Designed miniproteins, single chains, continued (4). Designs and how they scored, part 85

Each design is a single chain, and the fold is of that chain. pLDDT is the mean over its residues in the fold that is shown.

## One batch from the design tools (miniprotein)

Design m14944
Fold by ESMFold2-Fast:
Structure m14944 (fold): chain A 93 residues (1-93)
Amino acid sequence: EFQKRIEESKKKIDRFNQALKDGNEEEAAKLVEEFGKRALDIVKRFPLKEIADNAIKELEDVAKQAEDAGLTRPAEIAKRYAEELKKLRDEML
């Protein structure tokens, strides 16, 4: 139950880190697109500011990691999804 969810999260993190290490911009961009879509779906389903704030923070962290790795496209995708989430959060006010 709990351990399976930890393993799944670790696997996704490992895959993203491997894409950054390999300089694989296409794989990193694909993973960020999947993360962003998932975050939007969660926030739309659970329109709570705390959930939105956590999702925004995670995408901003992903954008910074991609920029630090020299991968522009996944960083811009992460920033775009963070801005979409900020708009949704502001509408909740």
Scores: mean pLDDT 78

Design m14945
Fold by ESMFold2-Fast:
Structure m14945 (fold): chain A 96 residues (1-96)
Amino acid sequence: MTPLKFDEEEAKKMVENHLKRLLPEIQPKFKEDAEKYIKEKNTAGLLASILVYSTYSALRQRVAEVKAGTLPASVTPRQIKADEALLASLEAAEAQ
């Protein structure tokens, strides 16, 4: 396997592509963390932050869809309850 070289322009494009898919309230924090990892040329940290923020945004979106009554047929009530519990745990951890 050819090792991936860090490309700052490709990293910025990847961040922009993920940023526009995140909830507006999450975007500033993700952008700050992503810019830090790009400056440090830390590809592992950048990819980990993309995964974490994308997951958190998806969980918040699901909770919003539950409250609005616009649930996708593929999402079960049990999964939503688990996602709400995980989101509450993440918010409690951020408060520490």
Scores: mean pLDDT 69

Design m14946
Fold by ESMFold2-Fast:
Structure m14946 (fold): chain A 64 residues (1-64)
Amino acid sequence: SDIEEGIIRLAVSVAMLTDDKDEQVDFLLNMILKGADEEILLRIAEEKDPEVAARVRERLKELK
């Protein structure tokens, strides 16, 4: 939903305020593991930082 995408976009923006990419990856991964929509979150993360989004995708792949 538009509301869900808006909430995820705000949460991703807040998570990525830190200059530490490892911390950004950890925050984004934890949001997905807590039930945030993976496809929406990763699309928004990719818009902001493709490297961070790729690292989140790799971590998810390892967790299965």
Scores: mean pLDDT 83

Design m14947
Fold by ESMFold2-Fast:
Structure m14947 (fold): chain A 95 residues (1-95)
Amino acid sequence: SEFERALEEAGEEGRRFGRANASDELARELIERARELLRRLELGGAPREAFRLPEEAIRHAELGLADPARRAEHIAEAAEELAEAEVLLEHLSLS
């Protein structure tokens, strides 16, 4: 319940931030942050399922770079997924 609310809130805030600040620079920043998250998940021995959100964040950010017409949508999705991935990492650290 509390974890689910934290995921929803973080994702919602991430989406709003990504949409409002959509740019090629932000897309590259999101990719870098997601790659760092993947490194931390790997080093921590996280389950395979935990890798999905940061991998999707990289994919959506790359789509934002490739398609300027849909940039804001793709970057918003990437920021949402990265924010949720950060909450999941904190939850896994407590387990």
Scores: mean pLDDT 87

Design m14948
Fold by ESMFold2-Fast:
Structure m14948 (fold): chain A 72 residues (1-72)
Amino acid sequence: SLAAQQAELQQEVQEILELARQGADEETLRERIRALLDREYALREAHFGQRLPPAELEAIKERIIDEFLAAV
């Protein structure tokens, strides 16, 4: 179900935050956040049918990654 998939994504967010608290390197955090965002946007496309141009979607993902890393 969508709710179960959303719960799995929320669990992944918590795991990434814990890795950041434990002092994981920036590259590891970037890769984990990128994988999470790829999964989240694939889920949104599958369930809501919204599609952004690939270049715009990529720019949004990179911005989210940069914002997360600036906050930890």
Scores: mean pLDDT 81

Design m14949
Fold by ESMFold2-Fast:
Structure m14949 (fold): chain A 83 residues (1-83)
Amino acid sequence: SSMTVTRVVVSDQPFQENTTFVVPLPHGPPLTFDATIVGAGGQVNVTMFVPRGDELRLADTVTFTSSSGSTQTGRVSNGDPVE
């Protein structure tokens, strides 16, 4: 079985341009999300469809890629900001 979960994804550093990020899933294809981050830090609510039990095994770290190709790390939380 599977379930829908909502997570807060927070950038470790501020971005000044449009970014994307990828959330790897243990048993499914990775999911790509669009994000726009301006200023100090940034957070995006994401809704994911994951296999039952995999919600506890979602990657804690994701990589943001800016429109210029720069990369920075971010974190996945259980719905609360991690900053």
Scores: mean pLDDT 59

Design m14950
Fold by ESMFold2-Fast:
Structure m14950 (fold): chain A 100 residues (1-100)
Amino acid sequence: MVEEYEARIKAKVTPEQYEIIKELRELRLNGASVEDYIELAKKYGLDEAVEKIKQAKSPERAFLILEEELAKKYPGEVGEAIADAHRIIAIENPVGKRKK
């Protein structure tokens, strides 16, 4: 699954875009805080995303805001890559599963 995800994403995006998607997935899988998402947004120069994430009431909302802002900055194939990363997170994270 991870190998399939990596090969698929790398075929669609640049190395820079792949790294931010990978870090976003890692933060979500590791139960990152709102502050962690703010630091990721700052690292990649997403100043508008930083302001929106500061208003997030939960890490889940912070993740969704950052995902949306990344899709706006890098439209097209990056949006698809982020959607694939989100699906993999839902499959791999047992806490994120419905009906256990």
Scores: mean pLDDT 70

Design m14951
Fold by ESMFold2-Fast:
Structure m14951 (fold): chain A 94 residues (1-94)
Amino acid sequence: SLLEELRKKTEETIEKLKENKEDKKKREEIIRKSTKELTELVDEAAAAVRTEEERKELEELIAEIVERLEKTVEEILLENGEKTEEEIAAERAL
């Protein structure tokens, strides 16, 4: 299903980010490419929605994917000393 493809693509993106956590340029490339691919899958999944239940399931999955990807990037930035906890908190508040 498209929802399973979204989950699989998210896991692949997280793994690639972790494998390249010290390579800022490669991480930015992965984020850019994966954002495009995930957006295309979301658009396909949204076009396939036929019930209120399917719409809610898709919306919940999108929220989960965004949270997981943001947390992964934030953890990498913290581990590398590229951002502080205070900077991440400030960005989340905006």
Scores: mean pLDDT 81

Design m14952
Fold by ESMFold2-Fast:
Structure m14952 (fold): chain A 83 residues (1-83)
Amino acid sequence: KITEGEKLMNEGAEAYAKGDKDTAIELFNKAISLYEEAIKDGDKRAIPNLYLAKALLARVEGKTDEAEELLNKAREIWKQILA
């Protein structure tokens, strides 16, 4: 669910900040799976979180351009949901 995905995202970001890339990749992949399940169950609020998780994973992997595009998609969708 979204709350569990958010915990994994925060833990992944902390791992990456401390230089633990392997742990960050594992946690972001788990968050992606949870958000995909939430979307399948009809929770559209998970869509921007899915793009954010994919963006952070791409950033850890050094795919900077892909990460920026995914992050921008997440931000745009979140603006639409919060409006």
Scores: mean pLDDT 80

Design m14953
Fold by ESMFold2-Fast:
Structure m14953 (fold): chain A 63 residues (1-63)
Amino acid sequence: SLEEVKAKARSITGGSGLGLYTNPMAQLIFSQAEVIKNFGDIPEDLAEERKPFLDQEKKAAEE
């Protein structure tokens, strides 16, 4: 469920579920948090929160 996936993400990221998707340093440190994807889909709210970060990366790459 969404709540279960969020709880696991928060546990792995030290209480910040979105940090895994929006903070690149957290992604590097907690890359093993990808196990969450094996248990289910990425929650919609977490996916929405990472969109601004992905948009910034695309803009920087294209300039």
Scores: mean pLDDT 50

Design m14954
Fold by ESMFold2-Fast:
Structure m14954 (fold): chain A 66 residues (1-66)
Amino acid sequence: SADEVFEQFLAEAKRIMHDYLLGRLSAAEARARLRALYERVAPQLTPEQRAEAEKALRRGEAFIAS
């Protein structure tokens, strides 16, 4: 379901951020993986879930850039 896809997106995005914080991914790699994850998942989400996923992506990218 879209709900399961959305929850999996949030969990995987969190793991990417944790790998970045642990130094296991560079900033460029973490950003690329977050974007690729969003692009794979977005077509399977409702418009509301897609908006929330995009906000989560932007927060992650902003954190990595800071």
Scores: mean pLDDT 87

Design m14955
Fold by ESMFold2-Fast:
Structure m14955 (fold): chain A 88 residues (1-88)
Amino acid sequence: GPPSKEELIEKILELLREIIEITDLETAKEIVVLIAEKYSSKELADRIAAAKNEEELLALTRELLSTLSQEQLEYILLILEDVLETLK
């Protein structure tokens, strides 16, 4: 069956954790800031940019993703899968 919004959010967060492990927190923050600027608000993008650790970044990313449509989440998942493949 089609994935739920929560399943898409969890998959995106898992990919973001892998990006942090392969690169660093700053690289992952830059990616999420770009997503927030495109799909959400400058206020949330600024909060994401200020995240001090992985736990804070993932919590703010969950907040961001929870406001998005299923179509937007599916697109973000595809983009992050492509980013992760390029980094491997």
Scores: mean pLDDT 88

Design m14956
Fold by ESMFold2-Fast:
Structure m14956 (fold): chain A 65 residues (1-65)
Amino acid sequence: AMEAARRARAEELVRQLEEYAERVEREDGKYTFWGTPKSVVEFATVTTLLAALGFEGYEAEFHLV
C-alpha cells in the first residue's frame, strides 16, 4: 500500500518532468532526463519536481542539452 502510493506519486512527477525533457532514461530506480528548459520558470519547475522525486525516495537527474 505505502510502496504503491509512493510509486504512483513518483510516476506522476516523472510524467511532469517528461514535458520538459527530450530524452528520459530509467535504470535501477534512477531517472535521468535530458532537455532544455525555455525559461527561468521552467528551470524552477524542473528543480522543484526533481526535489519532489528525491523526497519520495527516487534518484533523479536533469541534464541540459
Scores: mean pLDDT 80

Design m14957
Fold by ESMFold2-Fast:
Structure m14957 (fold): chain A 80 residues (1-80)
Amino acid sequence: SLTEDLYAILGSRLELPESLRPRMRELINQLREALLEKGRVEYILYKNPDDKKAQEELEKLRKRIEELLAQIRALLEESG
């Protein structure tokens, strides 16, 4: 789940080499922004479920979140 993924990321963050911490911070910030935007779009769809533009934006945001999580996982793998 997303919560379990976030706990794993936060736990591993303390063990990251200093050289990798700026990139991890950047990825976490981008993930935070994407999750906030997802919440905004989901609220629009809650009010108007037939909003095609909002549906397309939600699908793009889901894919972006998956890509960001994959990058975070790859960075954690590189840290050993």
Scores: mean pLDDT 80

Design m14958
Fold by ESMFold2-Fast:
Structure m14958 (fold): chain A 69 residues (1-69)
Amino acid sequence: MSEAEFEALRPELEAYARSLFPDEEIPDEVIAAALERAFALRREGDASWPALPMLKLAVRGELERWRAA
């Protein structure tokens, strides 16, 4: 998956991340870090899975981890 493809998905992933905790003010840097971690996991992982659903799952996991800390 190319860098241009990751950047094309960024707005949808940011909107998704903000929708997960609509009653909580998540700092922009936390959302950015979650997206970068999700992209890194996708670059290192098996490309056999659909990109967008897997990236959404990864972003959710990172934000849930941040909130639990």
Scores: mean pLDDT 75

Design m14959
Fold by ESMFold2-Fast:
Structure m14959 (fold): chain A 112 residues (1-112)
Amino acid sequence: MEEEEKELEKRIEEAEKKGTAEGYKERAEAYLGLAVIYAKKGDKEKAIEYAEKGLEAYQKAIELNEDKMSVAEYVAAHLRLVGREINFELAKEYLEKGDYEKAAEYLESMKE
């Protein structure tokens, strides 16, 4: 819905004011929310674009917090990033097949 899209865009703008790992995680979740909306609309190009921005934001969050992480926390964060990348590849496959609802489900799973 257009209201959900505007809310997510506002969340991105607010998160951009934060140079913190938490700010980048908030951006990532908002970008993935936009990716889900565009996937449901059948806009494959925008769905992929926003999902890529979400992954980049998650990676930046890890980089900013890296020096404060234990070895176990660092490994867990990178394993979660790999899981997000796998869900993105599955989402792209379903977008190409025209199964926009399944694509949206995998894009939503990228937030986990």
Scores: mean pLDDT 85

Design m14960
Fold by ESMFold2-Fast:
Structure m14960 (fold): chain A 110 residues (1-110)
Amino acid sequence: AEEAVAEALEVAAELAEVAARLARLAARAEELSRRMGGELEPLVERLREELERLMEAANRVAEAAANAGDVEEIRRATEEGRRVAEEGRRVAEEAERRIREAERRLEEEE
C-alpha cells in the first residue's frame, strides 16, 4: 500500500506539472488568437479540454490514494494518470510549435 500510494502521489505531481504547462500555453494562445482575429481559438479550446482531463485524472489519483485500502484501484488510477500525463505532454509540445509559428508570422506582418 505505501509503495502504491507513493507512486500515485508522484503521478499526481506529474499531472499538476503538465496542467501548469498547458494553462500557460492556453494563456499564450488566447493572447495570440486575440491579435490574429481568432485564428488560434480551436487550439485554445483543445488546450482547455486537455487541462480539464488532466485535472480529472489528478483528482482520481488523489482519491484512490486517500482510500488506500485497495491497491489494485490505486494502481489503475496511477496507470491512467500516467497515460493522461503522456498525452498532455504531447499536446503541449504540438501547441508550443503552433504558438511559435504564430508568433513568428505576427512578427513578419508588422
Scores: mean pLDDT 85

Design m14961
Fold by ESMFold2-Fast:
Structure m14961 (fold): chain A 90 residues (1-90)
Amino acid sequence: MSLEEIKEKLEELKEEFRKAVEEKDYEKAIELLNEMGQLLQDAWDAGVPLEEIEELAEKIKELIKEYFPEELAETYVYLIDDFIKKLKEA
């Protein structure tokens, strides 16, 4: 998968996430965040540079901070930061 394809998939998932939050379907929003996390893992497995993965992770964190309730946002931002930390240690 190319970096361009990953960026396009992320934009689609971001739109679906926004719609789920607007509908107050937080279960679906969490599933979409898990799909975004899998997309970052797929990018790593495809040999995308860590710097590009960190940039994508920052975009996901910005999305979470904008649309999620503050308590949920803190939890999912932490999980993304932890994921990136683990990639740096690998």
Scores: mean pLDDT 83

Design m14962
Fold by ESMFold2-Fast:
Structure m14962 (fold): chain A 93 residues (1-93)
Amino acid sequence: SLDELVEELLEVLKELEKLNESKENPSEEARKLILEAEINVGLADIARSLKMEDLVKKHLEEALEKAEEAAKLLENPELVKRVEELREKLKEL
């Protein structure tokens, strides 16, 4: 469901933030990508409350793209795969 996809995406974003902040020199680009993903999740939630379904999907796709970029930048293939799986789930909704 859409709620499960959003919950899983938020968990991925928390793991990305924890991974980056645990580094001796956290990546500022990764912080930016994670923040942009979180903003897009928030925009999707607003769009959902307004029943603007096309905007919900657009903002979630943007959030997933930013999360994937952050996972690749942080060199975590497991998190990359998790985001790719969420993108496929979003296409089926």
Scores: mean pLDDT 89

Design m14963
Fold by ESMFold2-Fast:
Structure m14963 (fold): chain A 93 residues (1-93)
Amino acid sequence: PYDLAVEALRLAKQGRLDEALDLVERSLRLVRRNGPDQGAVVNAATAVIVISRQLGNDEAIRLARQAIDLARQGRVDEALRLIERAIRLNRRS
């Protein structure tokens, strides 16, 4: 999960937004399967922030930032729900 989240962040910084979102979603599925990986969740949320800034989606940025705070508190399941919501907002934009 962590390596996919790191690669998603790299792709997001390159403006490859659809590929970055696909890797974020894949990383989050692996976190759900393999158990909590705080580093993967933080990197996935950071990728979503980069994507959301490029799309001008302030609500998705807010949700992804909140997800980072929750993940750092060990509240990984709540963080995952916020990242998934931010991804849905970006895909509807």
Scores: mean pLDDT 83

Design m14964
Fold by ESMFold2-Fast:
Structure m14964 (fold): chain A 66 residues (1-66)
Amino acid sequence: MAREKLQEAMDLVTEVLKEGVSKEEAQEIGRLLNEMREALAAGDQEKVDEIYSRLKELIEKVREKK
């Protein structure tokens, strides 16, 4: 379950980066993805879910602003 969410997050990040983002947006997305990986490695599923929600919200906002 948590590994599947990380894969979904990685796919979303790859897709949005292909669409074009600023350096600042790319850094923030990368930071959240790394935090999600760390939470998964620690077995903290609650934190994985929290970061996944934040990452989706950020990606949606980035796509909206374009």
Scores: mean pLDDT 78

Design m14965
Fold by ESMFold2-Fast:
Structure m14965 (fold): chain A 68 residues (1-68)
Amino acid sequence: SMDDEIAALQKMLQEAEKELLAAKTEEEVRKIYDEWLKRLLAMSKTPELKELAKLGMEIALQEVLRKL
């Protein structure tokens, strides 16, 4: 169901954020961001899920870069 797919996406976004927070340089953050965004977009089969994946990754990226 859509709700199950959103829950799975949220779990993956939390894992992406953990890896981003563990990065020590902006270069590492960008690399981790690109790899996770590619994976999340590949698993997101609807336009709505793709937009949620993009938004979630942008929020995580901004928070991590703010702390570097």
Scores: mean pLDDT 84

Design m14966
Fold by ESMFold2-Fast:
Structure m14966 (fold): chain A 81 residues (1-81)
Amino acid sequence: MSDEQLIAELISLLRTAKLEKASHETVLKMLEQFLADLEAQNASPSVIALAREVIEIFKREVEKGKSTEEAIEKAIELAEK
């Protein structure tokens, strides 16, 4: 699978979580599973690094007291760069 397709899947996962109003714990579990799947599939280092950055941004927004929805939006913004 191409890097662009993997990034599109990550963005789709985040958008689905937002639409379904997933909890913070559920979103983290989904993101951590996605990262584990990338590592298991030997995805490119750049995509793995992006997935890690998305997880860190999500965690930081939640730590700032932002809603899960707002934290997801910030994560999507990072992934779309």
Scores: mean pLDDT 84

Design m14967
Fold by ESMFold2-Fast:
Structure m14967 (fold): chain A 67 residues (1-67)
Amino acid sequence: GDGERALRAAEEAARAGGGAGAATGSYEMKQSGDVELARRAAEVGAELAREAGGSESGAKTMLLQGA
């Protein structure tokens, strides 16, 4: 389904908005019904947010809960 689109959206959102952006993208992946891709998006978003803001733990929490 839409999992790859959602993952790309999560990566773009993470670069633009850090953890908050990553959370939005991950939420869209969950709406697609693909839990594996949602988890992948959370990991990628956390890494991108860590690079931008230096907080992997905070980024993961935000990504999984939604900003």
Scores: mean pLDDT 58

Design m14968
Fold by ESMFold2-Fast:
Structure m14968 (fold): chain A 87 residues (1-87)
Amino acid sequence: KKEKIEKLIKEILENLKETAESKGIPLEKLIEALIKAIEWVLEGKDIDEILENSDEILRVMLDYIKKLVEAGLSKEELKKILEELKK
């Protein structure tokens, strides 16, 4: 289970780097948007409602988190990812 979280964090960071390069956005901005998206999901906010009112970067991050949750990622696993990203 620890290995699963470590793998997910690595995949997230790799995907963020690719997105940063393809869209010309600083990696730090994407990480900040991802942190906000995870915090909102952990607060129990409706992801679909948030997506309708979000900027492009935040929408990409929210869609990514939504896909992870649909793939079976738990709130506890999201919290661990958030803690690692905030280091």
Scores: mean pLDDT 73

Design m14969
Fold by ESMFold2-Fast:
Structure m14969 (fold): chain A 60 residues (1-60)
Amino acid sequence: TLDEFEECAKKINSLSPEEQEEATKICKDYLKKNNLEVDAEAAAKAAKHALKMLKEKGKL
């Protein structure tokens, strides 16, 4: 949803430039692998996945 996307985007934008770049790469990879169109729902799912991956790395 748009609210979920906005919350994820704010979280990503609060990260360091390096972490933002990593999150962006994860989002793009997720969208490509799942052959998803870039809409609010797909973007929210990709952003959530990126945040989860960063948290697993101890970045969050």
Scores: mean pLDDT 70

Design m14970
Fold by ESMFold2-Fast:
Formats: sequence, structure tokens, C-alpha cells
Structure m14970 (fold): chain A 85 residues (1-85)
Amino acid sequence: GVPLSEDVRKKIRESMRRSAELSRRGARRLPPELSLVSSDVAIGILRAAIDFARKRGDDALVAEYEADLAALEADRARALQHILE
């Protein structure tokens, strides 16, 4: 693994935030199964990124991705509750 620049990390995080926000805004109009797919994909990518960073011994990057994952999982849980209610 090549180290990621702070600009690349920021762009990835901002892209994920935009995707999550768009999914949340659109979720009310979609079947529950479809509205969760984008969140599940993003969570999967973050979990893979955490595993990769852990194998590299980059504990700081692991902590950063774990924080991003926790935020995304919380957003997914809120969206799921909103859709199922």
C-alpha cells in the first residue's frame, strides 16, 4: 500500500458523506432494501480499508477509518429506523 495524501483522504471522506446524505434524502422514496445498498457498500469499503491499514501497521489510519465507520453505521441505523417506521 502506497500512503494516501491528506487531500485524497479528505476527498474520499467528503464523497462518502455526500453519498450518505443523498441516500438519506432519497431513502423516503425508495424501498428499504434499495435505500440501504449504498450505505452497505460504503461500510464494506471502510471495513476493507481498516483491514488494509491494520496489515500495514498504520494505527492512526485505522482509528480514523473506525471513526468514519462508526459515523456511517449510526447514519445507516437512523435511516433504517426512519424507513421502517
Scores: mean pLDDT 66

Design m14971
Fold by ESMFold2-Fast:
Structure m14971 (fold): chain A 97 residues (1-97)
Amino acid sequence: SMPLKTLEAEAELEDPERGVRGRLRLKVTFDSPSGHASATATVDADGTRTTEQGITDGVVSVETESELEAPPGLTLTLWVQVSAADNTSYSGARVSG
């Protein structure tokens, strides 16, 4: 019995020149042995929290990739990209089997 566990990845975004700070957290949970999975990414910067998308304004770029070996027939690859150029943006990938 090996239910997939919660995968957490945290990345801190900081641009000392522009004075931008933030935190990106990615969480993935597998609900069923049928290969269903849920993934959520959260951005928290200076008390501002945005789920699945968003980082504070500024110029910040962070990329995080996490790979988790799933049950038979599944491969979980998590890719998180955060890029901010005068705006807040977020990109991510989720489970594929």
Scores: mean pLDDT 36

Design m14972
Fold by ESMFold2-Fast:
Structure m14972 (fold): chain A 93 residues (1-93)
Amino acid sequence: SPADQVRARTARVVAEFRRRMREIDAIADPAARRAAGERLLDWIQARADDIRAFMDRNNVPPQVRIEAEARLGTLIIAASVAILASRRDVERA
């Protein structure tokens, strides 16, 4: 069903985001870490837009949309917070 496809797509995006966050956390250089964080934010925003477009085309139940939006929103916030934290590291270097 379209609902199951949204859940599966969202779960894949969450798993990939977590993998990328671990890779970024391993970057020792603060400037490189920040640049990687900015690329991650761009990536998650693009994936969120793809999932929203899929939901709009497929008349997905409201509860499934709310759950997907909440999960994607949490990742966007997490990426944004990581960028802000790395800015402090660069300013102190």
Scores: mean pLDDT 86

Design m14973
Fold by ESMFold2-Fast:
Structure m14973 (fold): chain A 92 residues (1-92)
Amino acid sequence: SAEAEALARAREALAAQGVDASPLEKVRALVEAAEAEPDEEVRRILAGVVLSMIRGLAVAGRPVEELLAALSEEQRALGEEYLEELLEQEKA
């Protein structure tokens, strides 16, 4: 599935950064993975993964302004669309 492929790509990108990677380094690695992805659905899911990570950090009281600035306006919109779709699926 596109979800399984996107999660595998996200895991690979994060593993390449290592355990000591900063949140910004992790976000940048995922953004680069999304930009390199030729499949539109996988790119959309990767954008959602990045945005979910940033939202989790915001809920934990961490500053996220620099992390959000690493996303393009289009990537942010695609990520929000995907996360809303996931929330709707969990309610059904």
Scores: mean pLDDT 80

Design m14974
Fold by ESMFold2-Fast:
Structure m14974 (fold): chain A 73 residues (1-73)
Amino acid sequence: LKEIEKAVEELAKKNKLSEDEKRALAYGALLQANGEEVNLSELAKTAKTSVGTVRRLLTEIAEKLGLELKTKR
């Protein structure tokens, strides 16, 4: 849990994310850690950003933490 928060915080600083983007990224990272599927379109709407941006950020977190990104069809 704390490792996820730290990774999200570092990515938020590096990419100058908004609070909405940071919150959505944290939620997506938590789903990844639990082995759950992430709905990228819904997450992008919540973050007020693109699906491509959310996918890129979640993929980077997955690689850093040794997690797998599973997305809904």
Scores: mean pLDDT 77

Design m14975
Fold by ESMFold2-Fast:
Order: structure tokens, then C-alpha cells, then sequence
Structure m14975 (fold): chain A 76 residues (1-76)
């Protein structure tokens, strides 16, 4: 379903963001974290509330960590 695809893409974006933060690429971490939040919200609107919430929260975590390490405000 659309919601299932959005969850899969959101979790992938969160994984890419986590990898970027681990590599010291905080700008990429923030972009991927924001993408995970966008996809999580899209999944929730498509009827996958549990999966969408998980992807969005993980994306928020990535964005917050990237922002704190970069000294910039978080995207969420």
C-alpha cells in the first residue's frame, strides 16, 4: 500500500541519516532526518499510523542529533 511504501522509504531515510551523522556529515543527517519525518507523516495520512509514527520519531531523533552536533537548530 501507499502507507507501507512510505514507511519503508522513511525508515531507509532514517538509516541514511544515522549513517551520515556517524560519518560527521551533519547537513546530510539533517536532510535525511527531515525526509524520514515527511515520509512518516505521509504514511500516517495514508492510514499506517504506527509505522508512520515510528519513521517520523526516528527522523526527528536524527535531525536533533545532527543539529546539536553541527551547532545549528534542529529541523523538527
Amino acid sequence: SEGERAVEEGLRAAEEGEAAVAAGDYAAGQRHGARAVELGLRAMRAGNAAGGTGAALRGIGVSLEAGLRAGEPPLA
Scores: mean pLDDT 86

Design m14976
Fold by ESMFold2-Fast:
Structure m14976 (fold): chain A 78 residues (1-78)
Amino acid sequence: SRLDFLLDHYENFLAALEEVKARYPELAPLLDEKEAELRRIRDEMLANKDDEEKLKELEKQFNAIAAEVYAVIRETIS
């Protein structure tokens, strides 16, 4: 289902952030804040599991936060 796909994507992304924090501990405070935002989105996905349109909007929000995180990581390692 869309929900199962999104939850798998969320777990994989969090695992990747833990690897980044291990390598760049200076990013931990910012990444922890972003992880908290992503957990709120995940909780809203679970609350709206049967609402396909809501899940699509939550996916867009997740992707926007993920893009912001990737930009910060790229800036830090450049």
Scores: mean pLDDT 84

Design m14977
Fold by ESMFold2-Fast:
Structure m14977 (fold): chain A 65 residues (1-65)
Amino acid sequence: SALEETARRLAEQMKAIFGGEAEVELEGNRITVRGKFSTVSQYAAANILKAAASIEGIEATLEEV
């Protein structure tokens, strides 16, 4: 679906942004970003996930390990 394509593209962008600092998992329309973040990266991650979650039907979650 178009929603799943949007989620896939967002997940790819997040992988590029976070590099090796985080794992990005995609399950349909749900994106989970999991990793150990510096303070700066955590702030950036939160803002990116908030923007993604603003898209109707997209779920975005940040998990610190």
Scores: mean pLDDT 76

Design m14978
Fold by ESMFold2-Fast:
Structure m14978 (fold): chain A 60 residues (1-60)
Amino acid sequence: SMDETKARFREIVTEAQNDPRVSQEQVDELARYFSELLQTLPQDEAIKLTEEKLKQIKES
């Protein structure tokens, strides 16, 4: 559901905000990235790709 998708996204944002390796600009980029993915992809896939994007940011 969209409510569950929003809850999962909030968890990703919270994780990003609590990580000192992630800037506020990168958190904002994750939010835009997720919104763009939701226009073309299923909700589950959009969440998965957003989680992968956060992992890449942390590993850089």
Scores: mean pLDDT 84

